# Ledger of designs, part 99: designed miniproteins, single chains

Each design is a single chain, and the fold is of that chain. pLDDT is the mean over its residues in the fold that is shown.

## One batch from the design tools (miniprotein)

Design m3666
Fold by ESMFold2-Fast:
Structure m3666 (fold): chain A 80 residues (1-80)
Amino acid sequence: MTLEEKIKKIEELLKEAVRKYKEGKVEEALELLREALKLLDIEVPDEQDEILLDLLEQAQKNFEGVLNGLKELLKEREKE
């Protein structure tokens, strides 16, 4: 998967996660967000769901800011 393909997949997963969260489907939203973070090689333990919930709230308020943050993390990991 290319860098651009990963960015597009992260954007799609984040959009769907925010949508599910707004629908009250919190478990599905957390699963989608975990999938997006795995593309960044980030593992969040189950006991730290509060981190994912905070990220979903931030994405709901400022989608572009959260997406850009994830894109920058991915670019930094792909550089080295």
Scores: mean pLDDT 78

Design m3667
Fold by ESMFold2-Fast:
Structure m3667 (fold): chain A 76 residues (1-76)
Amino acid sequence: DLKKQLEEYEEKLKEAKTEKEKAEAYFKRGEVYFQLGEYEKAIEDYKKALDLLPEDDPLRVKAEERLAEAEALLGL
């Protein structure tokens, strides 16, 4: 249930103690939005994750790939 996953990641964002935890929660919520076809919301969450991730974090590569894919699907 993708809606239940959205609620779970909303709670994780509220509970996040570190920028890393917050970035991971944004990324995962973006993934759920992407699966729902909510590409504009996915883009917003991927950008939020990238803003919080350090330069050397491997999650940046995946977030950048997903961001580019979502933007391409919107014709951006």
Scores: mean pLDDT 86

Design m3669
Fold by ESMFold2-Fast:
Structure m3669 (fold): chain A 90 residues (1-90)
Amino acid sequence: SVEEEIEELKKKIEEMEEEIEENEKRIEELKKELKEVLEKLKKEKDREEILRLLGEAMRILGEITGLYIEIKKKKREIEELKKKIKELEE
């Protein structure tokens, strides 16, 4: 039924919103890790350790970027699902 389809879409939206919240929390944790790496990098004088810390910072930035892309995709999918619910309610 249309009512069952609407309920399934609402559940899917709720699950995706929870995934966005987890991804946003992970980004905040990664930002803290990045800040710590950058503070260490500011004080480091050993060339090998500087290169290691730069590699770590680049890895963290890559993870943050990937999570932002996933959040943006999920937000777009949620908006499309909301439009579909609106069409089904007519």
Scores: mean pLDDT 89

Design m3670
Fold by ESMFold2-Fast:
Structure m3670 (fold): chain A 87 residues (1-87)
Amino acid sequence: GEEGIRRAVEAADAAGAAGAAGDAEGAAAGAAAARRAGREGAERAAAEGDGAGAAAAGVAGAAGGAEAYVAARKAGSEEAAKAALEA
């Protein structure tokens, strides 16, 4: 469970950095990676009967897109913000 959350947070941080740089492709890729890591973490936690860990991993995965979106908007990159939101 914890590994999936950590991977999702790391991917979210990378997505945010890409968004801040105006890198639409990087922002989308990072947001998608965060979502995948969160989903994989949630699946593993659910297989172990850890419902709380599964929920936490899912939330962490979803945060990646939000972080990238906010960073891109602050940087003035509409394309990166849109890419992060759609990932």
Scores: mean pLDDT 77

Design m3671
Fold by ESMFold2-Fast:
Structure m3671 (fold): chain A 57 residues (1-57)
Amino acid sequence: SEKRERLVQKAMELGLTEEEAQRLVDALIDAVKRGGISEEDMEKALRVAARAFAERK
């Protein structure tokens, strides 16, 4: 989906590999569907998680 592709691209810009970005985005989309986080919080969670993964390398 366009939304998924956009979020994957943003995660990659924050230092994740394509595989890492896809897994993170899929986990966040699942969390939104389960009601754990809102759509607006999903992008914030993506940035926080992506920075943490990039820092670990």
Scores: mean pLDDT 77

Design m3672
Fold by ESMFold2-Fast:
Structure m3672 (fold): chain A 58 residues (1-58)
Amino acid sequence: SQNDLIDNILRNAEHLVSQGRIDEARRVVEHALKINPDIPESQREELLKKLEEMIKKG
């Protein structure tokens, strides 16, 4: 499902952030959004917001 896809992207990004690999986490999210153009804009914005929150807390 779409939610499973978003959750998988976030888990991969969270793993990289936990290792201090911030630039790699950003690239993984950016690449995933580029290859999945069917992700609704609202979910894209939420994913990017969650990424920034993980980076600030990691």
Scores: mean pLDDT 82

Design m3673
Fold by ESMFold2-Fast:
Structure m3673 (fold): chain A 74 residues (1-74)
Amino acid sequence: SAELERRDEELVEIVREDMELAEKRKDEYSAEEFAEAAERAEGLARKLEEEGYERAAEALREAAEFFRELAKEK
């Protein structure tokens, strides 16, 4: 549906913005906070994929890996 496609695109943009913000503000967050963000992103990706938001789910899986890497840099 057009609404689902629109929401999927909006969610992808939100995820991308969150990743960019996390990179810019990485010194403000702990390794534990990034690890928790990665886990939340993985959980949300699974739920969104079940609802048909495949692009947003893929973006969230990418975000989860990105957050895990930021956690390891601490």
Scores: mean pLDDT 87

Design m3674
Fold by ESMFold2-Fast:
Structure m3674 (fold): chain A 72 residues (1-72)
Amino acid sequence: MEHLEKGKEAFRRGDFEAAIEHYEKAIEAKPSPELLVEALRHLIMAYEMLGRYEEAEKVREKLKELEEKYGL
């Protein structure tokens, strides 16, 4: 998925705001459950790097629900 890879590239260069935007685009594309879980994990890391802990926690709750639903 192109947006997931672009998000990872932005994260590596320290552009966490761009990383979040790309990860959100990856999620909007309604990917497979496996890719959705990966995008959500990366989104959590990007929010944490920006100190946006409340947003990171909301994404963690969503991730936990999906992992339980799909047995991942």
Scores: mean pLDDT 82

Design m3675
Fold by ESMFold2-Fast:
Structure m3675 (fold): chain A 58 residues (1-58)
Amino acid sequence: SMEELRERFLKIAEEINRISKEIGEMIKEGKGDSPEAKELLKRGEELSKEGKEIAEKL
């Protein structure tokens, strides 16, 4: 249903927000190029792509 897609979209948006804040903190600590930061960035990009695909179906 459209409601289920909307709920998934909102959860993805919340997770992206958390990842962005974590990456921002790592950058401030000079750890922006760390393997951990790169993994978070990749996860954020995957979630962003998923969110866009869901948004196109809404």
Scores: mean pLDDT 85

Design m3676
Fold by ESMFold2-Fast:
Structure m3676 (fold): chain A 98 residues (1-98)
Amino acid sequence: MKAKIAKYTLDEIVEAILESYRWLVRIRDMSNETELTLVAQEVASMLQEAYEYRKLTPEEFRTLAERILAAIAADPRVTPEQYEAVAKAIERTLKKFE
């Protein structure tokens, strides 16, 4: 058994989720608490679906979550409150694995 982990596969998943996040932010009013919560839950759901559908290992899933959070944190258009909402939704999803 040698792991056939294609690094580019994780990069593709990260970009797909970030593209979806950027689209959601464009169509949703992120100043609205309800819309912000829905966007955060959608990002967490996309991460969970990627784990289940792509058969990621727990380590790959953690790496994917960390990369998504880092990219959102680096976006100057994202407020601290928006980042915290997404981070909490992802953390809750990660806890389901433990």
Scores: mean pLDDT 70

Design m3678
Fold by ESMFold2-Fast:
Structure m3678 (fold): chain A 66 residues (1-66)
Amino acid sequence: MTLRLTLSGTPAKQIGIVLRLMGDPLVTVSPLSATTYLVTLSGSAAQQAAIVAELKSDPLVTVSEV
């Protein structure tokens, strides 16, 4: 599945989120702007659901389906 992420908070917190996502082999990150990223998820439906749940639990991350 493909998600649009909008990041908020300090630059250090935004960098931390991006580095965490880039470290996941099931996640492909494509930058759209300084605070907006296109994220493509791979793996099983359960693995994708777990990643989406983690992203939605972060108050600094706004998740939109594309």
Scores: mean pLDDT 82

Design m3679
Fold by ESMFold2-Fast:
Structure m3679 (fold): chain A 60 residues (1-60)
Amino acid sequence: SPKTPEEGAAAAENALKAAQALKDEKAVRETRIYLERAKKAKTGEEGREAAQKAGDAVGG
């Protein structure tokens, strides 16, 4: 699990790349939203929450 905002953003970026590889437009749109939130996170907790939601968007 991401411990810093930077790790959260990296995890969300990986989720977006996975969604793009699957060519799932809904997952791509959702992971982009959560990646943006992860990049704007002020705490590790916010980054982790955004990264988790990005991962869920690809896996759901």
Scores: mean pLDDT 78

Design m3680
Fold by ESMFold2-Fast:
Structure m3680 (fold): chain A 108 residues (1-108)
Amino acid sequence: NFAREFAEKHKNLSLEERVEILIEKLRELGAEEIAEKLEELKKKYPDQISLILSIALTIVEALERGVPEEKLLELLDALLNEDQVRFPALYKEINSESSEELSKERKK
């Protein structure tokens, strides 16, 4: 839903410009640490901008669903550390309907 509407509104912008819009939206939502990690990913993997866009869209949608910021930071840290085991597992959890279960597991 959000990803589709975002793509339609910004279809004439570059992938880099779309990522910057999402980073700004994250800062407006108070997710400053997530925004900083996404900027770090852009610097480390400039050739992976399409992947970074997909991750940013997933994060914004997950925050709107109530997924804890701590879980999203773990996803970004796994990607930054090239953890091929933790990243796909965390990405699958974040895209599930079990966002409430994730908050219970954190004990916070």
Scores: mean pLDDT 74

Design m3681
Fold by ESMFold2-Fast:
Structure m3681 (fold): chain A 57 residues (1-57)
Amino acid sequence: MSESVKLAKEAAKELVEKYGYNPLLALLAALIAVEKYGAKTLEEAIEKAKKILEKNA
C-alpha cells in the first residue's frame, strides 16, 4: 500500500514539474497506472499515466 502510493506521488510530481499537467489529474492518472495497470517502476508509471492523460484530454 505505502509503496504504491509513494510511486504514484513520485510519478505525479514528475508529470506536473516536467510536463506541466494539472496536479490532481496527474495524481489520478498515476494512481490508475500503478493500481489498475500494475506499474512497478517510476518510468512505467509515468509512461502509462501520460497515455491516460492523452486519451482523456
Scores: mean pLDDT 79

Design m3682
Fold by ESMFold2-Fast:
Structure m3682 (fold): chain A 59 residues (1-59)
Amino acid sequence: IKEIVEKAVKEAKRIAEEQGLSEEELKELAGKIAAILAKEAGLSLEEVRKAVEEAIREA
């Protein structure tokens, strides 16, 4: 979970910086990327969403 969350947040931040996205748009993008990665890895979407929100708050 942590590895997927970190990867999703990092990619979302990169896109947000390039596109000039707001913090809310960054959160939405990170959640979407994490959901895709979680599905591919067979992880719980609920756990991944919670971890993404926490990671963005800390970053």
Scores: mean pLDDT 72

Design m3683
Fold by ESMFold2-Fast:
Structure m3683 (fold): chain A 78 residues (1-78)
Amino acid sequence: MIKIAGNVLKIEGDLVKVLASDGYIYTLKVSPEAAALLRPGDAVILELEDENSKKAKVIHPRAGAEFEAEIVKKEKLP
């Protein structure tokens, strides 16, 4: 299992973009309830089984919450 630190860049409906410390931007699909907990700039931790995982557990320290997310897109930073 891999733990990756990141920051929330943008929230659009059920889609959340996270700038991750591994050099990627992750586009995550979350529940509406989970999206309501997130704000741009929030620190999060992404837990993946491996680097090819299509799912992540998102740990949100500010809200004291954890939730599952689907990895819709993973884009390498330039």
Scores: mean pLDDT 83

Design m3684
Fold by ESMFold2-Fast:
Structure m3684 (fold): chain A 96 residues (1-96)
Amino acid sequence: MALEKLKKALELLEKALKKLEEGDVEGAKKDIREALKYVNEAAELSENPEAVKLLINAQFNLLVALVSLDMGDVETAKESVEAAKKDVEEALKIEE
């Protein structure tokens, strides 16, 4: 159950990074919010404490990304999305 949600989150985070490179901040925010929903759902479904820790860290990084974009700090937002993507990729390997 968590695997499918993590795969969707990963796809949305990759899409958000491309949109930030293109200057589509509003489109990136939409994809980040949707990815955050999937990360939240995966954290609720996961019974592995190491996967849950990674997903909580991803949640934090995605919230930082959204706040950074609202402040006009696209560089910090990109770094935070990349950090969240790495956490989701590591959680996906555990849930595999």
Scores: mean pLDDT 87

Design m3685
Fold by ESMFold2-Fast:
Structure m3685 (fold): chain A 70 residues (1-70)
Amino acid sequence: SMADLRAAARAGDPEAIGRLSYQAAVELEKKGEYEIAAQAYRHSAAFYERAGNTDMAEEARKKAEELEKK
């Protein structure tokens, strides 16, 4: 529907945003930028959860928690 299309365009694709945030987090982690990487993983988890991708949301959350201990 037109309403669904406008909502998707404004909110973005949660699966795509989750994936892009996860990739950014991996690159930041590789560079040793642990604080920023943890934030990016948290962002990824939130969007994967919104997309219904529970497995990736859980993985991203665990990554963030591990980096927050450093």
Scores: mean pLDDT 79

Design m3686
Fold by ESMFold2-Fast:
Structure m3686 (fold): chain A 83 residues (1-83)
Amino acid sequence: TELGEKAAYLAVQGKIEEAIKLLEEELKTADLSEEAKEAAEKGLKAIKEGNVEEALEYGKKAEEAGAKSIARALKALARALKR
């Protein structure tokens, strides 16, 4: 939870690489459903590829699967890339 929110904050500041690293750490340690983990992993891959639309779509799927903090970080990263 805290790592996901910190990743979102770093993304807003334009620190994309640092935000991605924190989000990857959260994905390794968080107790997530298979659906939430898959959506979060695909969203993070979309962020790394610069695919804003896919990142937002998988962020929404992660939120629907209960990974709200990770979803916020993915949406913040997608918005930062769109700037």
Scores: mean pLDDT 80

Design m3687
Fold by ESMFold2-Fast:
Structure m3687 (fold): chain A 55 residues (1-55)
Amino acid sequence: MLMEANLKASEAGKAYFEENGLKIGPAPPSAEDLANAQAVNKVANAEFEKALAEA
């Protein structure tokens, strides 16, 4: 269950990243890139928690 929840969270974050056409530059990242990365992490964490609650 934990592994499955982790995989689901990872896929959700990846999908969000691709759907919004986000791209983080090599370095240094812009403030917008950092905000987008934070949003992806928030989505991944929400999906992880949801998957754990469903399991």
Scores: mean pLDDT 65

Design m3688
Fold by ESMFold2-Fast:
Structure m3688 (fold): chain A 55 residues (1-55)
Amino acid sequence: KKEREEILELIAEILNAIGDIIDAELRGDEEALEAAEERLKEARERLKELEEKLA
């Protein structure tokens, strides 16, 4: 049950990171783009770890 909340939080982080990537691309801010891509990778890695624990 707690894992469900953690998964939802990670999904929200992924969506926020995608939004930040889009915003950075529209601005042409390469530094912000790289930072947002790093956040996306981190959130994806955490999601995979949770999926492996549940599988």
Scores: mean pLDDT 80

Design m3689
Fold by ESMFold2-Fast:
Structure m3689 (fold): chain A 64 residues (1-64)
Amino acid sequence: SPQDLELTRQAFVELSNIVDEYVAQKIKAKKTLNEQEFQKKLKELDKKNQEKVKELLQKLKQQL
């Protein structure tokens, strides 16, 4: 339906925003932290990013 297309389009925009924030935070961490602290921060960022993507997908599935 047209509504399903719009929901899917909005989900892609939100996904793009999630990716952009992840990349920005990773770059900042790489510039400011040592290797060990960076690896720890990267794991935390990866977990948070995965949770955001999971929530986005669950929301999309609920509305389709």
Scores: mean pLDDT 85

Design m3690
Fold by ESMFold2-Fast:
Structure m3690 (fold): chain A 96 residues (1-96)
Amino acid sequence: MSDLERAVELLEEAIKIAEELLRKRTDEAAEEAIKRLEEIRAELERLRARSAQPELFDTLIALLDALIAAIRKRDWELLETLVETLRLVVEWLRAE
């Protein structure tokens, strides 16, 4: 599996987690989502460390950090916008 293919899988899982949270909108679901997203963030950092394109992974990690921050603040409108942004990023990565 390429590092880019793994990054796409991780971003798709992050989108799924965020969409599930947007359906529930509970504190319990938010805390579980943050925990799962932090695990994805840690894996993206490991991919960054071995990547020939660390700047790409810096951008992906920054997007994930923004997603986690939106959830911590219960900013559902920002979370919806970030999910749409992540979907566009996934489409872009799949095209390359």
Scores: mean pLDDT 86

Design m3691
Fold by ESMFold2-Fast:
Structure m3691 (fold): chain A 63 residues (1-63)
Amino acid sequence: EKEKKIEEIAKLLNVSKQTARDILEGKLPKEQRRELMTKLAKENPEAFKKVLEILREEHPEPL
């Protein structure tokens, strides 16, 4: 299940599985994560919403 979430994030953000895993696990540097999420929100709001939903499922705390 976690592997599938990583793959979906990678596809939605158009990044490597490694970067997607770091995002899902909260290991991506704060600034880099913000940059990727901001770009996605501008270019594809639907994908941005889906990524947020996946992250909320993995991290129960609201940001």
Scores: mean pLDDT 76

Design m3692
Fold by ESMFold2-Fast:
Structure m3692 (fold): chain A 60 residues (1-60)
Amino acid sequence: MKLYSPEEVLLIAHRLGKDIAEVKRRLDELGKKYFSQAEVAELLGVSRATVSRIARELGL
């Protein structure tokens, strides 16, 4: 199962054109070391397939 660090979540958010400052604030509030694909999808408001595709494009 693929897990994403906060830094990797920020890279995916940036590629999706999300507000990076807002995403960073939410990541800091959660205080988690790793996020599942489903958690990243929910956090960024996109499908799990979109997270998987973007992560692959970024080489994550």
Scores: mean pLDDT 85

Design m3693
Fold by ESMFold2-Fast:
Structure m3693 (fold): chain A 107 residues (1-107)
Amino acid sequence: NPEEERRQRRLDYLIERLKSMTEEEIEKWIEDAARLAGGFAREAKEQGLSAEEARELAERSGLDERIIESVAEAVENSETPEEAEKLARELMRKKLEEEIEKLKKLL
């Protein structure tokens, strides 16, 4: 199954990267991803984009699926650009922390 092989390769890459990263490097990676998601969600909200339009724009920009989902969810569940930025940052951080915790159990 090509999709299962791609998922396994991504998982292997993330496990190997986590083994090589310090706690400070992991925290910087989470913060950078949260900042990217927040900035994108804020801009989409300022432009009056729907959650679906924000998702499509993020996908076309080559962003990671977790960032795309965080942006779309933040745009859908916020009323202002400032709320969208804050929510996207919180959602992105939570998703990455949960994924890192799951990957650590595999180490």
Scores: mean pLDDT 80

Design m3694
Fold by ESMFold2-Fast:
Structure m3694 (fold): chain A 78 residues (1-78)
Amino acid sequence: SEEQAAFAREATRRIFKLADEVAKLVSPEEAREIGMRAVGAVLRIIGDLLEGNWDAARQTLDDAVAELEKRIEEARKK
């Protein structure tokens, strides 16, 4: 649906923007790990949306954003 596609695009944009910010602050190895986690979160969101599970998709987005923001904060404190 258009709503599912719009949510997936916005979620992808938010997650990868934050993942890119983390990648600039950590080692190449950690950057690769963060990138893989970002891909996993996006795929889970798409899967949940395809099943009509909007609450699960929103929760996965919120969790991914919170984790990435925490990683940015932790990296900047070093």
Scores: mean pLDDT 86

Design m3695
Fold by ESMFold2-Fast:
Structure m3695 (fold): chain A 81 residues (1-81)
Amino acid sequence: EVKKYEEEIKKNPNNADAYYKLGRAYLDQGQPEKAAEAFEKAVKLDPNNADAYGGLGVAYRKIGQPEKAAEYFRKAAEHAP
C-alpha cells in the first residue's frame, strides 16, 4: 500500500510512522533502495525508532551493502527497549 502511506505523508510530512510503513511496503515489493530512503526519513524524524534502523539494515543487506547493514543493525540494537 505504497500510495496510502504517500498520501499520509503529504497530509502530515512529520509522520515518522508513515515513512516506516512506506519502507516496509517497498521491501514487500522488492524495492530495497526505495525502502532505505523511506526508512532514512523515518529515523531523521524519530531517531529513537529501533524498528526503522532495523528496516535500514534489512534494506542495505538486500542492496548488497553488508557493512552499512551491520551499522544500522547495531543502531537498532542501541535503540531497542
Scores: mean pLDDT 83

Design m3696
Fold by ESMFold2-Fast:
Structure m3696 (fold): chain A 60 residues (1-60)
Amino acid sequence: SHKEAIEKAVKEVEEIAKKNDRETAEKEAQKILEKAVKEYKLSDDEAQEASLKILEILSK
């Protein structure tokens, strides 16, 4: 489901953020989000929800 796709993308960003500096994590997070939006055809609202969760992870 789209919800599972978003949760998977967020979890992947969490793992990357733990192992990389912020700049690298931000670049990889953008790629992960773009891939999820394209692959699962996420709506604008779903893409925004995923983006907000990713920003929350990267702001720690």
Scores: mean pLDDT 80

Design m3697
Fold by ESMFold2-Fast:
Structure m3697 (fold): chain A 55 residues (1-55)
Amino acid sequence: SLSDKINEILELAGELVDKLSPEELLEAVRERARELGVPEDVTDILLSYLERELS
């Protein structure tokens, strides 16, 4: 489901937050969302959310 894909992406972001810069993390999230087939509008919302959390 879309919800499961979102959860997987957020778990990945949590694992990478200590290893990557904010910009690298956002790119990794975008790549994973594309691989999982997450719609672009949902991906944009996730990236905006993470960008705010990383600030």
Scores: mean pLDDT 84

Design m3698
Fold by ESMFold2-Fast:
Structure m3698 (fold): chain A 71 residues (1-71)
Amino acid sequence: STAEAIRYVQLAAEAALKGDAETALRYLEKALELESNPEARKYIEEAIRALKAGDLAAAVEYAAKALQILR
């Protein structure tokens, strides 16, 4: 559900802010499984890409953009 996707994106952003890229990645992958909105999915995928590149700040920004779409 969208509500569960929002929760996982929020948890991912919190993990990324703490420097925990592994935990953030798992939460974003869960959010992507639950979310069907293509614009929100695009930002979740960009956040995942940023985490894999080691760019935690970019990951937080993309997670925030996904949350703006989902609200």
Scores: mean pLDDT 86

Design m3699
Fold by ESMFold2-Fast:
Structure m3699 (fold): chain A 73 residues (1-73)
Amino acid sequence: MSLKEIAEAVREFGRKVAEMLKKEGLEEEAKELLELAEKLAEAVEAGDWEEAKKLNEEFVKKGREAAEKIREK
């Protein structure tokens, strides 16, 4: 798989997560995760694995925060 194909897979995953969050009424969290997925995809395309690791950690953190908000509803 090329770096471009991996980056496209990251963007697709980010879009699916954002759609799910938006359906739950978490539009702001959906936007944050979509932005992080795009930055992560850009870091992957650039081969910047240190930046990709940091962005992935931020994505996971924000995803957990969004999941907690869904549980509070």
Scores: mean pLDDT 81

Design m3700
Fold by ESMFold2-Fast:
Structure m3700 (fold): chain A 80 residues (1-80)
Amino acid sequence: MMAEKLAEAKEKVEAVKLALELSLAQAESGASLEVPEELREKIWPIVAEITELGKRLPESEQLKAIEELIEEPFKVLAEL
């Protein structure tokens, strides 16, 4: 069951990455700091869930997988 949740999270993170890149590019060009509320509501809950799972589960292997998933969106944001 947990393996399925991790696979689902990975797919969702990839979709979030693409959506964030598009929204950030538009915000930077338009000088708008406000991200569409719909995007924020969908993106933030996923990141929060991944972070919460890592805190609840003291397993190093799970922590590593979660860290990698969280690191990817941070890298994209830092590069942009």
Scores: mean pLDDT 55

Design m3701
Fold by ESMFold2-Fast:
Structure m3701 (fold): chain A 97 residues (1-97)
Amino acid sequence: MLERAEELEKEAEKYEKKGDYKTAGEKYAEAGMLYAKAGDIERAIELFRKAAELYFKYDENSPYGYAALAQAKRLEGDYEEAEELAKKAEELLKEKE
């Protein structure tokens, strides 16, 4: 798991440098999920916040940006705010479909 997370971070950095913020955000979010699963909560929070930042650079109203931020808030223990952000992500995703 951790080796795959490190690979995803390296890939994300390459896409970020190329200006592909959507793909970079996706890879940072996936890496964050793997770090959380491995118990590295602090690193997972950093990666989910980075993913959210990049998603919002791609699209100010990105459902994926709100979803990544919700994951960070959940890991920080802010469950109510995480739930509100997750609901906003779901609403925006339905609007774009």
Scores: mean pLDDT 85

Design m3702
Fold by ESMFold2-Fast:
Structure m3702 (fold): chain A 64 residues (1-64)
Amino acid sequence: MEELLREVEELARRVIEEARRTLDEESLKQVEEAARNAVEAARQGVEEGDLTMVLAAKKELEEL
């Protein structure tokens, strides 16, 4: 699960970087907040041993 958390954090960074290039400042803030929430959920999932929570966070980032 540590490896999966690292993948989620890396995906969040890529999503934010792409949003920074394509979106206006207000939309970028929304994407950054959503990405941060997904990373927090993934970290909680790792702490609780809940793989489903970590995978849900990854899916949220992929749909952003």
Scores: mean pLDDT 81

Design m3703
Fold by ESMFold2-Fast:
Structure m3703 (fold): chain A 58 residues (1-58)
Amino acid sequence: MEVDMKAVAEEVARLMVEGKLDEAQKLFEEATKGLSVDEAQEMSELAVQEATKLVNEK
């Protein structure tokens, strides 16, 4: 689910930046639960990357 993985990572990043950390964490856990270890790690990096961009961009 490459498209879903990226979309979820972006949504998690947005929630983190908006201060909705609880929602971001729940979404991330649910998404990674269905992914392989490699995909979960990649999504984790994408989420952090997107969050960093959003924080700097604001």
Scores: mean pLDDT 73

